# Designed miniproteins, single chains, continued (4): the designs that were tried, part 76

Each design is a single chain, and the fold is of that chain. pLDDT is the mean over its residues in the fold that is shown.

## One batch from the design tools (miniprotein)

Design m14633
Fold by ESMFold2-Fast:
Structure m14633 (fold): chain A 105 residues (1-105)
Amino acid sequence: TQEAIEILEELLKRVEEISKIEDPREALEKLLEALTEAVNRIQELADKASGEEKKLLVRVSMDLGSQAMAVAAALRFAPDDEELTKKLLDKTKETLKESIEELKK
């Protein structure tokens, strides 16, 4: 699980950097890219895992995938919504912190 924790901690740092982007569309595009890359990396780890570790990694990938879907929807329907972009960034940080805590259990 240490490798999964490192992936999520790296993603959290990337999301903090993305939060500094003033253009909401650019922020959403970078956030979607970062989330998609992280989901793929966690899914690769899940495919190699077994038992409780696999269940945890699948849950993490589903939670991150859900966030990626929300970001994709915002980019499609409301790319200029600064308030929505901020909420999605904040929600992604919350989800990452919760997932990291679960993996450290």
Scores: mean pLDDT 87

Design m14634
Fold by ESMFold2-Fast:
Structure m14634 (fold): chain A 78 residues (1-78)
Amino acid sequence: ERAALEAALAAMRAVGAAVTAGDYDGAIALAEAHAAVSPAALAVARAVEAHLAGDEEAAREALGRALAEIRAALDALA
């Protein structure tokens, strides 16, 4: 459980690094590849896709879901 959350955070960090480098296609691919391990990674991929489409509301909503899921899982481990 904790190891799965650490893997999810590592995946999100890798996605963030790809976004910072301007590799949005790579960021989406990385997030989707990690979706089976972390639903939060999939939500981040959807947020990036929405942002690129100009749908900032959908982007904020998807990112909010990812953060809420990670927080809930971490709180359950505390």
Scores: mean pLDDT 66

Design m14635
Fold by ESMFold2-Fast:
Structure m14635 (fold): chain A 103 residues (1-103)
Amino acid sequence: SMSAREQMRALLQRLLADPRAAPFVGPPDVDVRYPDWLKVVDDPVSLGDVYQGVLEGKYASVEELVAAIYRMIDNVLKYFSPDSREARLAEAVRALVDAWLAS
């Protein structure tokens, strides 16, 4: 079986290769488009932050990595309306994570 570190890298590579995850790689545009983002979101995290965390050894397990990705998704769903493109893309990213965990 793959090590936890190999599993974490495989999950991130899968997500970073998916165009539906592209809007979540960088931080949101808090200076212009989303000036209240940090007022709504208590613990901001992007996929780029999660990737850097894996490189720095921040996550001890696949469970901790998945929790960080789910926090990013929950932040998007808290800020954006359910009918938004961003909410639909966040739901697609969650489905990718869930499918990967089931494999």
Scores: mean pLDDT 83

Design m14636
Fold by ESMFold2-Fast:
Structure m14636 (fold): chain A 121 residues (1-121)
Amino acid sequence: MLTAGTLLAQRMRAAGFSQEAVDAAVLGYGIALAELEKEDPELAKKIEELEKEAVPLLLAGKEEEIKDLPSTKSIPEEKKRAFADRVGELSRELAELAGVEDPEAVGEAARDFVLTVLGLQ
């Protein structure tokens, strides 16, 4: 099953990131989602529903259509940005712990990917 995390990994590998950097980003994404499921399970469910609709659109090159999805419109922009920021922060921290040369670039790549999936980029 192709998930948002799988697509993140594929895009980062295509961009030339190391396996350690890719692993840090995927783990950071998973931790951010798990934290959200504990703090706000309704919001986490809405994000997961949006991702299921957004991933096929990303694969089809129709990223601009994500912003018009009902699932996208059901989530406040502030909450989408906060989630993307948290994914970026955790991905950067995990990349730094793994000894990746440019952990900031890993955090930025993960954050930008999540913003795209959520219809903000």
Scores: mean pLDDT 86

Design m14637
Fold by ESMFold2-Fast:
Structure m14637 (fold): chain A 63 residues (1-63)
Amino acid sequence: NTILRVAEHDARTELGLSDEEIAELRRLGLEGATRADLAPMARRYGVSASTLLGLAEAFRLGA
C-alpha cells in the first residue's frame, strides 16, 4: 500500500518517530483523531498538529 508506506517513511524519516509512535499515530488516525487530539503529540515531537493530522488521514486512507 503506497499511501501507508509513504506516510510511515515520512513519520520515521522527517519527524523521527519510533515504530511504537507511528503505530499510535495510525491508531489515532483510524479512530478519527482531530487536530486538538494530536496537539500534545505534535508538541512532544516539535511538529505542527496539522502535519500529524495529515499523516493520520494518510494512515486512515491507507488502511
Scores: mean pLDDT 77

Design m14638
Fold by ESMFold2-Fast:
Structure m14638 (fold): chain A 101 residues (1-101)
Amino acid sequence: SEKEKLRKIIEELAKIAGIEVSPSVLNADAEQLKKFIKEAVAAVFAKHADKYGLTAEQLTEEQEKELAEKIEELAEKLLKGEITVEEVDKELEELVKKLKA
């Protein structure tokens, strides 16, 4: 049940990010799946950043820290069932717009 829920989150995030789900996800334990969720959240951000032309070189150290903290926050909320994948997608797009401005 827990593993099935985590795999579904990874699959939904990967679909939004336009990436393939790694074969290692199929055999991953719960701790590994949590790590993959964080990586998938980061991939969703990268997809939006690319769309808006935001590069890593344009970010200040403070903005890089803000991004890292937001990825951690969203991953934690997903794991707790406090936020949906659709809400994560929306928040990351808004973060890209804020950082690009």
Scores: mean pLDDT 83

Design m14639
Fold by ESMFold2-Fast:
Structure m14639 (fold): chain A 105 residues (1-105)
Amino acid sequence: MTAEELREEAARYQPGVKLTGVEPGRFHMRLTFTFNDPETGDKVSIVIDFVLEDGRLELTGVKLTGESQSALETGEKKVEELLKQISEVQGVEVTPSSIEKELVE
C-alpha cells in the first residue's frame, strides 16, 4: 500500500489524517483527533503516529492530551476503536504497546 492509498483509506474511518514526513522508502503519517468528552465537556486530543515502510504499516506512537482524567479515558476508548478500524481495513492487527498520556490545565 502507498502512503496516498493509506491516507485515502484511513480518511474513510478517521478524521485528521496527515502525512508528516517523507524519507526514501519510508513515510511518516499522523492521525490527529480532538473530541469533547460527552460526560464532562472537557477536550481530549489524540495523536497516532504511523510509519509506512516497504508496504508495511507500523504503529510508532500514541499520545493523548486531555483536560481531565475522564477526557483521557474517553480518548483511550476512541484510540481502541480507531485502531480496530485500521486493523480491519489493513487486514493486520494494530495494537499499541503503550499510550502516552498528558493532563493539561
Scores: mean pLDDT 66

Design m14640
Fold by ESMFold2-Fast:
Structure m14640 (fold): chain A 89 residues (1-89)
Amino acid sequence: SKEELLKELNGVLVELGKKLAPYLDEEITKLLQQLSAKLETKDFKGVKKVLEELKAYIETKDLPDKEEILALIDKALEILEKILKLEEE
C-alpha cells in the first residue's frame, strides 16, 4: 500500500542521512534541505529530482561509503517509482 511504501521510504531516507552525515558539504546540505522541503509538501516528483541530483553529485566524489550511499539512493528511487505509479491511479 502507499502507507507502507511511505514508511519504507522514510526509513531509507533516515539511513541515507546518517550515512551522509560524515561528508556534509554545502551542496549535500543544500540538497538534503531541498529533499526535506519536498517531502513536507508531499511533492514526490520533486523528491525524485532532488535524489537524482544527489546521486549525480555523489558519483563525482571519492567517498569510502560511496557504493553504500548510491545503493540507498537507488532504493529510495525504486520506492518513489512505486508511490508515483499509485498516484497515477
Scores: mean pLDDT 86

Design m14641
Fold by ESMFold2-Fast:
Structure m14641 (fold): chain A 97 residues (1-97)
Amino acid sequence: MSVEEILEQERDSWVDTALALARDVLKKAEEMGDEETVKSAKEFIKALEQARARGIPAETALGVTLLAAMAKVYVDRGDFEGAKETLELAKKLAESA
């Protein structure tokens, strides 16, 4: 089995991970009252669900998962501006798929 075949099989798992991370970011932003990060998280979740329906490439799925993980690190540190900017990049990457 090639690396590409492994990546394709794990694509849905990566998308599910990215969605879980984005939902954690959304929850934390809602708890802290950061309306802009809430909006960015919701827009990213929507873009990722749409990209999934279109058949997002495995490399793009990995990329958005890493960006979602970075956004969660920013939110956990109280850096909502960094989280928002990272979610906007993740949304653009998902939309490019």
Scores: mean pLDDT 84

Design m14642
Fold by ESMFold2-Fast:
Structure m14642 (fold): chain A 109 residues (1-109)
Amino acid sequence: SEFKERIKKLVEEMKRLSTQERLKLFAEEVLEILNSETDYELMKQKVGELAVETVKVMKKLNAPQSDIDKVERMAVEVNELLLLAKNHKESKEELITAVRKVIERILAE
């Protein structure tokens, strides 16, 4: 899968970054997934896989639990927004705007 190869490259890049840069890279890739995909279930699967692999590399690198919690919270809240967008037939622009606000709030904590 091209996406699994992309995740492997992102994980290797994350090993060379600070924890704050890892959080930013995770957030940027979430937004890229949402911009690139049209299917909400595929968006959910890709965000979930990215979050799992990001948490795994952060744990291996002894990142603070508070920063790992931010990745898990972003993934959960994005999945809730994806479910709402699917059920209410929201536009991609509305979804991306809501996701960006969640990311900005969590990263500012």
Scores: mean pLDDT 88

Design m14643
Fold by ESMFold2-Fast:
Structure m14643 (fold): chain A 56 residues (1-56)
Amino acid sequence: SLVEALESVPGVSKETAERIVELWKKGKTDREIAEELGLPLDEVMDILTEVVRKLK
């Protein structure tokens, strides 16, 4: 489930992970999410990859 996927993301708070996923679901790219949240692009990509992998 989405909740389990968010809980499995290392080094990121559940709130931060939820915001990343929310922006991704709205059709924003990893670059746009990184700029919006002030996070490094590689961190956003790692988080999205982990969440998407857990949702499969």
Scores: mean pLDDT 72

Design m14644
Fold by ESMFold2-Fast:
Structure m14644 (fold): chain A 61 residues (1-61)
Amino acid sequence: SPILAVAKEELTLVGKELTVLPKGARLEVLKFYSDGTVLARSLETGKVGLASASKLEVIEK
């Protein structure tokens, strides 16, 4: 099952490009890293990048 999360605050996905997402943006978490970073995909834009797990609330697993 996909791991779904919501942005608790404005966050930037750091990938090939920077993508700014607003508070309330929905994401799929693709991978958790040991340093507290996640690889996530925006469900609205399809853009993929690294974000801080601390800025995300996991809502479905």
Scores: mean pLDDT 84

Design m14645
Fold by ESMFold2-Fast:
Structure m14645 (fold): chain A 113 residues (1-113)
Amino acid sequence: MKTRPLAEREVGNARIRAAVLEDATGKTLVVGVIFDEPMTPEQARAVADEVARLAEEAGVPLENTHVIVGGKLTPEARAALRAEFRKRGMLVTEAASPDEVEAIVDRVAAGGA
């Protein structure tokens, strides 16, 4: 398995960090998404669009895209964001904090160094 950082982006109020895992069976995209309050449905769609674009750039199928969400999101905002990612076939995990999201992405990115 090899890993590499892919991107750091800001989309409205969201911070996105992505890393790629690659082995003989294929590629997986790991994306950390951190939000500050408030988040709109338009921002949720824009973030999902950016993650889909990063998956295409990395050559990763959306079903192999793992999104880790953290931050000061309301329950309604978290539900909307999860719905947008799942509607696109992505896997979604919620982290306890923004720091946890960054630590997961950093560990993935560093594992290929």
Scores: mean pLDDT 73

Design m14646
Fold by ESMFold2-Fast:
Structure m14646 (fold): chain A 88 residues (1-88)
Amino acid sequence: MYSEEEIKNYEKNFEPFVEGMLEIFRKEGASEEELEKFREVMRKIEELRKEMLTASPEEAKELAKRIGRARDAMIEGRFDEALEILEK
């Protein structure tokens, strides 16, 4: 399991990783619905990353943790849970 610092560092590079996963899912025959959910997760992660630039240090840390939790849910195929985490 990643440490808190490792998750924060990973999230800085998460967008390219998620884009790579999307490509793999597409090649493995993922449905359009799954790809759409994946795109939405990616979009919301970008929004949270942008918020981190103007957030307080405490808020930025919480946003980073939220992105990490959403990433973990998405990797496990729990796209709806990932979206719910990002919407809060």
Scores: mean pLDDT 71

Design m14647
Fold by ESMFold2-Fast:
Structure m14647 (fold): chain A 82 residues (1-82)
Amino acid sequence: SEFEKLREEILSKVKDEKAREEIEENLDKVEKAIKEGRFEEAIEHLKKIEEILKKLGISTDDVLKLETLVGIAALEEGVRRL
């Protein structure tokens, strides 16, 4: 899946073990929130990942792609309820 691909790309760029563990935990929360239709919570966890990456000097491009996927999922959920 696109989410799994982006998750792997993000984690592969993080060399710090503690930061990688924290990012992985937040990515798990993002995936769960998306599956449960809690898109605002998914965005909150993505913003936490973005802050960690910024502190490490790592590009946030892959996080922005995940935010786009959350937006698409939210739109699909909205259309499905029409």
Scores: mean pLDDT 83

Design m14648
Fold by ESMFold2-Fast:
Structure m14648 (fold): chain A 100 residues (1-100)
Amino acid sequence: LIEEIEKEAKELEEIAKSAKLSEEQRKLLDQVKEAAKKLIEALKNGDIEEAKKALREFSIYAEQLAKGLAEEGQTDAARKILLKAYEFGLLANKAIEEIE
């Protein structure tokens, strides 16, 4: 399950890198990546509270990144990022429930 979460995070990064990112959007992508890393580390350590916090941060930053892309007319990239963020969240919630 953690390997699938890592794969979804990597695929989201690849989608974002294929888009034309502003400086603010690059910072948001870095925050998405950092939140994903924190979530994976929290899951490996069984830290449910930290995992839930990291997942919340991941979702907020991914949604802000997608919104920015959509506002610039990059609607395909925005949609793909939102779909990958959704899939990441489903897998992360399943992993959290398996630790509980």
Scores: mean pLDDT 85

Design m14649
Fold by ESMFold2-Fast:
Structure m14649 (fold): chain A 81 residues (1-81)
Amino acid sequence: PSDEEIDRAVLIIAVAVLKVGVEKGSDPQELADFAERLAKRAEELGYTEAADHLRKASQSLREGNREEALKHLDAAIDALN
C-alpha cells in the first residue's frame, strides 16, 4: 500500500480506538486531548472534514456530552472512508 493509504488506515484505526474509549467511559479530558491530536493529524493529511468532526468530538468530550462526541467520531470515520 502507498504511504497515503497506510496513513489513512492508521488514522481510521486511531479514531475507532478513541470511540471505544468514549464508549467504555475513559477519562474525558484524556480522550479530548487524543481527539485533538487526531484532528491535527487529519488536517496535515488533507482530511479537513474528518479534522472538523474530530475537533467537535474533542469539544463535546470536554463539555461532558458523550453522545454528541460519539456522533462526531462516527462522522469522522465516514469522512475518512
Scores: mean pLDDT 87

Design m14650
Fold by ESMFold2-Fast:
Structure m14650 (fold): chain A 95 residues (1-95)
Amino acid sequence: STLKSLLEKLRVRYKIPENALELVPQSELESFLQEFEAASSVEELLKIENKNPSLPQEVKYGKLKYLVEQAEQGKISDEKAQLLYQLLEILVPDN
């Protein structure tokens, strides 16, 4: 999966452990998914991503990993999966 490939590049660059998703409470993952589903553009997704700049990188990664897993399970529309892809491409060059 292209989404999984981009997510793995972020994980390696930030030296994030594979269990980073386990650091995020289920309620926060569900809240993040709702905010993501409400977004209509990459610009709105970037605002959500930058909503708390002091949030640990591991927590940010865990939330993105959850969205990728939802997309891989077909729980996110193709249009929203494309927005997630665009977001991850923007984030990949940033350390």
Scores: mean pLDDT 76

Design m14651
Fold by ESMFold2-Fast:
Structure m14651 (fold): chain A 93 residues (1-93)
Amino acid sequence: SMMEKERKREEAEELVKRAQELIKKAVENPEEREELLKEAVELYIEAARIYAELGELEKAREVLRLALATMEALEFEEGIKKIREELEKLEKL
């Protein structure tokens, strides 16, 4: 239904927003950086999965490309690896 799809889009948008807030917190708190960045990566991947399930594959790829650029700028190798793996799966569709 249209209402269910809109609710799912709002859920994905909120996950992206939360990921961005965690990244800001990670930059401001070096001692918690790794833990916060790991959580942000998981939130980005979940948001991309929601968009993919809605058939919005280009939006899913955009979310993962944004996440990849962010993790590359922060030099967070674990995040770069996980996001690249998820992006490769979406590019095969």
Scores: mean pLDDT 89

Design m14652
Fold by ESMFold2-Fast:
Structure m14652 (fold): chain A 70 residues (1-70)
Amino acid sequence: GNEDAQRAGAQAAAMGAAGDSAGAATSGYHKFVSPGATEEAQRYGKLAAEAGKAGDAAAASRYGQLAFDS
């Protein structure tokens, strides 16, 4: 669901900030392919994982919130 995408975005942000870009990408992606996630939630969730991987916690949080609201 959308909560899973939001949670994945927040987790990706935390891992990205810690310098674990691979963990951020993996953690984010797994949640976005959860059953019941909308296409929009999956899209924003992937963007959150990418932002987390880049170490941009603010962008990761924003995209995670958009996924939650989708």
Scores: mean pLDDT 61

Design m14653
Fold by ESMFold2-Fast:
Structure m14653 (fold): chain A 77 residues (1-77)
Amino acid sequence: MKVVVVGENAGLARRIALEKFGGDVEVALTAEEAIRLAKKYGADVVVIVDSDPEKAKEIEEKIKKELPDVKVETYVL
C-alpha cells in the first residue's frame, strides 16, 4: 500500500505513518506536494497529521478536491 503523509510536523507524521503502514511512505510538507507525490506514485491513502484542526481541515479539502478517489485519514494531535 502506497501512503503519502502530510503535515506541519513532518517528523511526527512520518513516525505515525511508518508505525501504521510500514516503510512504503512518502512525506510532504504542503498539501500541494502531497497531491504531486500521490499522483506520481499512485497513492492509496493520504495521511494528514497536524496539531491544528483548522489547518488539517484546509489540507484535507485541497487533497479531496484534486484527488477525490484517494482515501484521506486525519490525525489531530
Scores: mean pLDDT 78

Design m14654
Fold by ESMFold2-Fast:
Structure m14654 (fold): chain A 72 residues (1-72)
Amino acid sequence: SGAEGAEYAEKAAAASAAGNGETARKLADQGVKESSTEEAKKYLAEGAKAAAEGNGERATQYASLGSKAEAA
C-alpha cells in the first residue's frame, strides 16, 4: 500500500543517515514493493542503488523523495 511504501522510505532514510547502508538498501527495496506510484518506485529504487554504493547522502535524498511522492 502507499502508506507502507512511505513508511519504508522514511525508515530507509533514517537507516542511511545513521550509516546503515545495507539496512537502508533493504528497506528501500521493500518500499518499492509496497509503493503504489511509479514515481515513488523510481525514487526508492535509485535510493537503494545509492545505499548499495555507500552513498548515504544520496540514498537519504532519494528515500525522502520517494516518501513525498507516495504521500502526495
Scores: mean pLDDT 74

Design m14655
Fold by ESMFold2-Fast:
Structure m14655 (fold): chain A 83 residues (1-83)
Amino acid sequence: LVEEVVEELRRRVGERPDHLQVVRQAVELVAGIVKDPEQQREAARRLVEAAVEALERDPNISAEELEEILTETIAEFVAELKA
């Protein structure tokens, strides 16, 4: 899962080591919270789309700003699971 997400992001936005590491950490974090494999894959898709959208909107976005966006994405996904 983690490696698949990182490879997809690398292909879509290019080699961005700090940003790729932030996405890797976000996927690892959601895998610790969400235990269902199908839900983990859905969360990973949302993280990829959020990261792509953020980098397309601002190619110079910092890794810290991306981490904030991904943290919000995880929180929204977890909230939907509880609803």
Scores: mean pLDDT 80

Design m14656
Fold by ESMFold2-Fast:
Parts: C-alpha cells; sequence; structure tokens
Structure m14656 (fold): chain A 98 residues (1-98)
C-alpha cells in the first residue's frame, strides 16, 4: 500500500516524458525488450541480493525496473524481490526464443 504512494509520486513527476517512454517500452514488445529486461533483471536480482548495506543497489535496480516497465513499480516492494528473481527466469525464457 505505501509502496504505491512512491509509484504515484514518480508518476506525477514523470507523467509526460517517462509516461511516454513507459508506454513505448510496454508496446515495444517483450520479444524485442525481453533481452534487455532479462539482463536488467539479472543485474537487479544480483544487486538486490547484496543489499545488506546496498540500498543504492536496490534503488538502482528499482529505478531501472521503473524506467523499463513503470507499471511494475507499484507492484514492486513485495514483487520487487520476488519479481527481480522471477524476472531473471522469465526474461531468460522469453529472451531465448528471440
Amino acid sequence: MERGEEAGRIAEEARGPVGAARGAALAGGAAALGEEDRRAGAEGARRAAENAEGELAREGARAAAEGAARPGAAGGAAGAIAGIGGAVEAGLAEGLPA
């Protein structure tokens, strides 16, 4: 619930340029962006795993995820740790048949 507030804040600030980029990224297709998403997911998951003192690593992974697929940002805190791990697997599976 509180995580949604952060996504809302970013949405209001970036409703123009980031909103357009987000729409383009989503419409760009998983086939084309799946390779990049799987790499971002792999990096994000690895960095998130090392978040003992690395909130910056988590912040970077989150910012990358938000930049690539903004809608995932709000589903994020519970899905960020699960989604980062899952995105690696899903991204790899989706990227392979490219």
Scores: mean pLDDT 48

Design m14657
Fold by ESMFold2-Fast:
Structure m14657 (fold): chain A 85 residues (1-85)
Amino acid sequence: GPVVLTVEVTNLQTGEKGETTILITKDDGAKATGTVLSGILGAGTEVEVIIPGGKRASEVKVGDKVAIYSLDTGKIYEGTVKKVE
């Protein structure tokens, strides 16, 4: 089924901190693409999720570090995965 990630994030340009939940819509092994469901990135925004070490989104675990690039806003976030569904 689809992967849903809840991530505690920091905006790297502004220092803003919060939580976001992302539905992974595509995982091709090079990068994952998703849609924000809730949180500080804004529901409905399209994002790329970059998982260090080349893991697929299906291999992500709680405590993993990710980078998130907003395709709609150009904002960059770093985060720690808090929940995987």
Scores: mean pLDDT 81

Design m14658
Fold by ESMFold2-Fast:
Structure m14658 (fold): chain A 102 residues (1-102)
Amino acid sequence: AAREEMRAALLAILEKAGEDEATREALEREFDAWFAARPAQIAQATKDVEESKEKLEEAKELLREKAKELGVPLEALEKAIEETGIGGGLALLYEAELRKAA
């Protein structure tokens, strides 16, 4: 889904920049509000993400490191990425983080 892909790109950039969990969560809220309020900008952002394939490749590397840290099998991560691109991988890692926090 376009929303998940855009979220994934954003979160991958934040992870690479070393942003903490609180900053990441705040920006996710901003993203959700932005997504709801600006449908036209969403279409443009989706196109921009597609054109930023190089950043998506770097995001994959970050996701693999995070999967190893969380004990998520690379097979599961790659399957999630196949289903919804980088967004699918990030969603899987989110679920793993939340499960460990609970």
Scores: mean pLDDT 65

Design m14659
Fold by ESMFold2-Fast:
Structure m14659 (fold): chain A 94 residues (1-94)
Amino acid sequence: SELKERLRREAEEAARVLEKEGWLEAAEVFRRVAEAPSTTPIEVQVAIVEVAKLMKEPGPMARLSDAEIEARKAALEQQIASDPEAAAINQDLL
């Protein structure tokens, strides 16, 4: 069906984009969905959750050095401390 083909193409494209960005484990999750005998909306939803979990940590080819990541964390903490309106929004980021 057209819907089944669209879901498979979306999963394949998502895998290619993630692979290009260096998220190899996340890309593999979507490749498994694309290669499944039948791709369902539930399988796509599960893959999105798994990818989101894998992307919580920096990727294997993170553009920022450990020092740059630490500096960015410090800057965000200072920004939250100086901006009470940002505190509630950025609390989920930290």
Scores: mean pLDDT 62

Design m14660
Fold by ESMFold2-Fast:
Structure m14660 (fold): chain A 82 residues (1-82)
Amino acid sequence: AAAERAVAALRAAGVADLEPTVRELAKAHPEATAAELVGLAAIAALREGRFEAAKALYAEALREAGAEELIPEAEAAIEELA
C-alpha cells in the first residue's frame, strides 16, 4: 500500500518519528500516492526547521514519483532556506 511505501521511505531518510503523521495522512487521504505522503512529511519537517530531514524526505518523494533528476535542485533550494 502507499502508506507502507511512504513509511519505508521515511525510515530510509532517518525520520521514523514522522511515521504516525504519515499513517494518519494516509487514513485521511486513502487515494494519496507514496510520493504525495512523503512530500507532505517533507513539508512538515520544513515547518519545524528540520532542513536535513526535509532534504532527505524530498529526495525520497522524488524517487517515488520517478523524478530523481530534480533531487539536486530540491536539495539546493532547501539549503538556501537554512
Scores: mean pLDDT 80

Design m14661
Fold by ESMFold2-Fast:
Structure m14661 (fold): chain A 95 residues (1-95)
Amino acid sequence: AREDAEKGAKLAIEGAKEALSTANKEGIPYAIAGAIRASGALFLLEHGGSPKEAGRDARDGGELAAKGGKIGKNKKGYELGKKGAELGKKGAEKA
């Protein structure tokens, strides 16, 4: 659970960085929101927070990064964000 949430958050951050690199104005707000949410997931994990809550934040951050990448036509940003969201979801679902 914790490992999936952490890996998901890291991939979501990488996806957001890739989406931002294409500088598409319409995608930028989603990429920024994704980076903030995924960074929040890592902060939660580092400070003894719930792995389930961190997994949800990583999922949401990854989905936002993927949306930013799709709007910006950055395939790498989209794929990294999508994978981050999938791992974040797995982290959130494990009891």
Scores: mean pLDDT 82

Design m14662
Fold by ESMFold2-Fast:
Structure m14662 (fold): chain A 94 residues (1-94)
Amino acid sequence: AVSEEIEKLVEELKEKIKKAKTIDELVEYVSEFERKVIELLKKNVSKKEYEKAKEIVEGMSVRVYILASEGKSKEEIIKEIERGLKKLLEILEK
């Protein structure tokens, strides 16, 4: 259930970032995704799995924020989001 719910959130985020018109929207969508994923993990996985997934999701959010503050392109920020999402799915499948 939890992995399926997170996979759904990942697909929803991928669709939102493709439709995003501004860098501020990308930052907002990533922050919302982080909150939703952490909420799901807190209730449904072991402390070790929670800490590992939290580190990946928080790391992604921090990198996106840094890229946005440095004035990086929307395409570069989306690429970083996709990289973080791939890492998250890999740890949940293994």
Scores: mean pLDDT 82

Design m14663
Fold by ESMFold2-Fast:
Structure m14663 (fold): chain A 100 residues (1-100)
Amino acid sequence: MMSVEELRELAEKGLEEAIRLAEKLNQKKKASEEEVKEFRDRALARIEHLARVRRLSPEHVEVLREFVERLVEAMEKGEISMEIAESLLLSFLQEVQELL
């Protein structure tokens, strides 16, 4: 299983690359409170499902939740669009699932 440290590094790198891509493509848009809530609710549900199916440690689950909150913060600041946040989350969870 991937270490908590490796998972944090993967999440941070992914977020930095997504913000840079959003800037390059001029896809910066401040998300509405409703969009943020919808994204967070769906993301947390996906994480809880993955945690149950893969029996993830509480520490790994916490890193995934922290990643969702970092994506939410970036969306609220207008650094990434909801579409970029969703794509990044799905790619990240897919990679985590393959490495577990």
Scores: mean pLDDT 78

Design m14664
Fold by ESMFold2-Fast:
Structure m14664 (fold): chain A 89 residues (1-89)
Amino acid sequence: MREKIIELVEEAIELAAKDAEKQKDDIQRQADLTFAIISLYLAKESVERGDLESAIKLLEQAKKLAERAGAKETAEKVEEAKELVEELK
């Protein structure tokens, strides 16, 4: 389960980076996606430490930022990771 969560978070980071590149002329969307990526890296570290409560909060933040940026696929991948963290807790 933990390895699967980490894989989903890494996939979400890759999707967010691709979405940021696609919308390079939209400063606000790029900022939101950049903060989402930072939150996802912190969520990955939290999962690796076994801090599942912090991981859930960081994934919720990343999902909201991705949704605000219009990055639907990224937001869906983050939600999948969050659901697995909640099952592990």
Scores: mean pLDDT 83

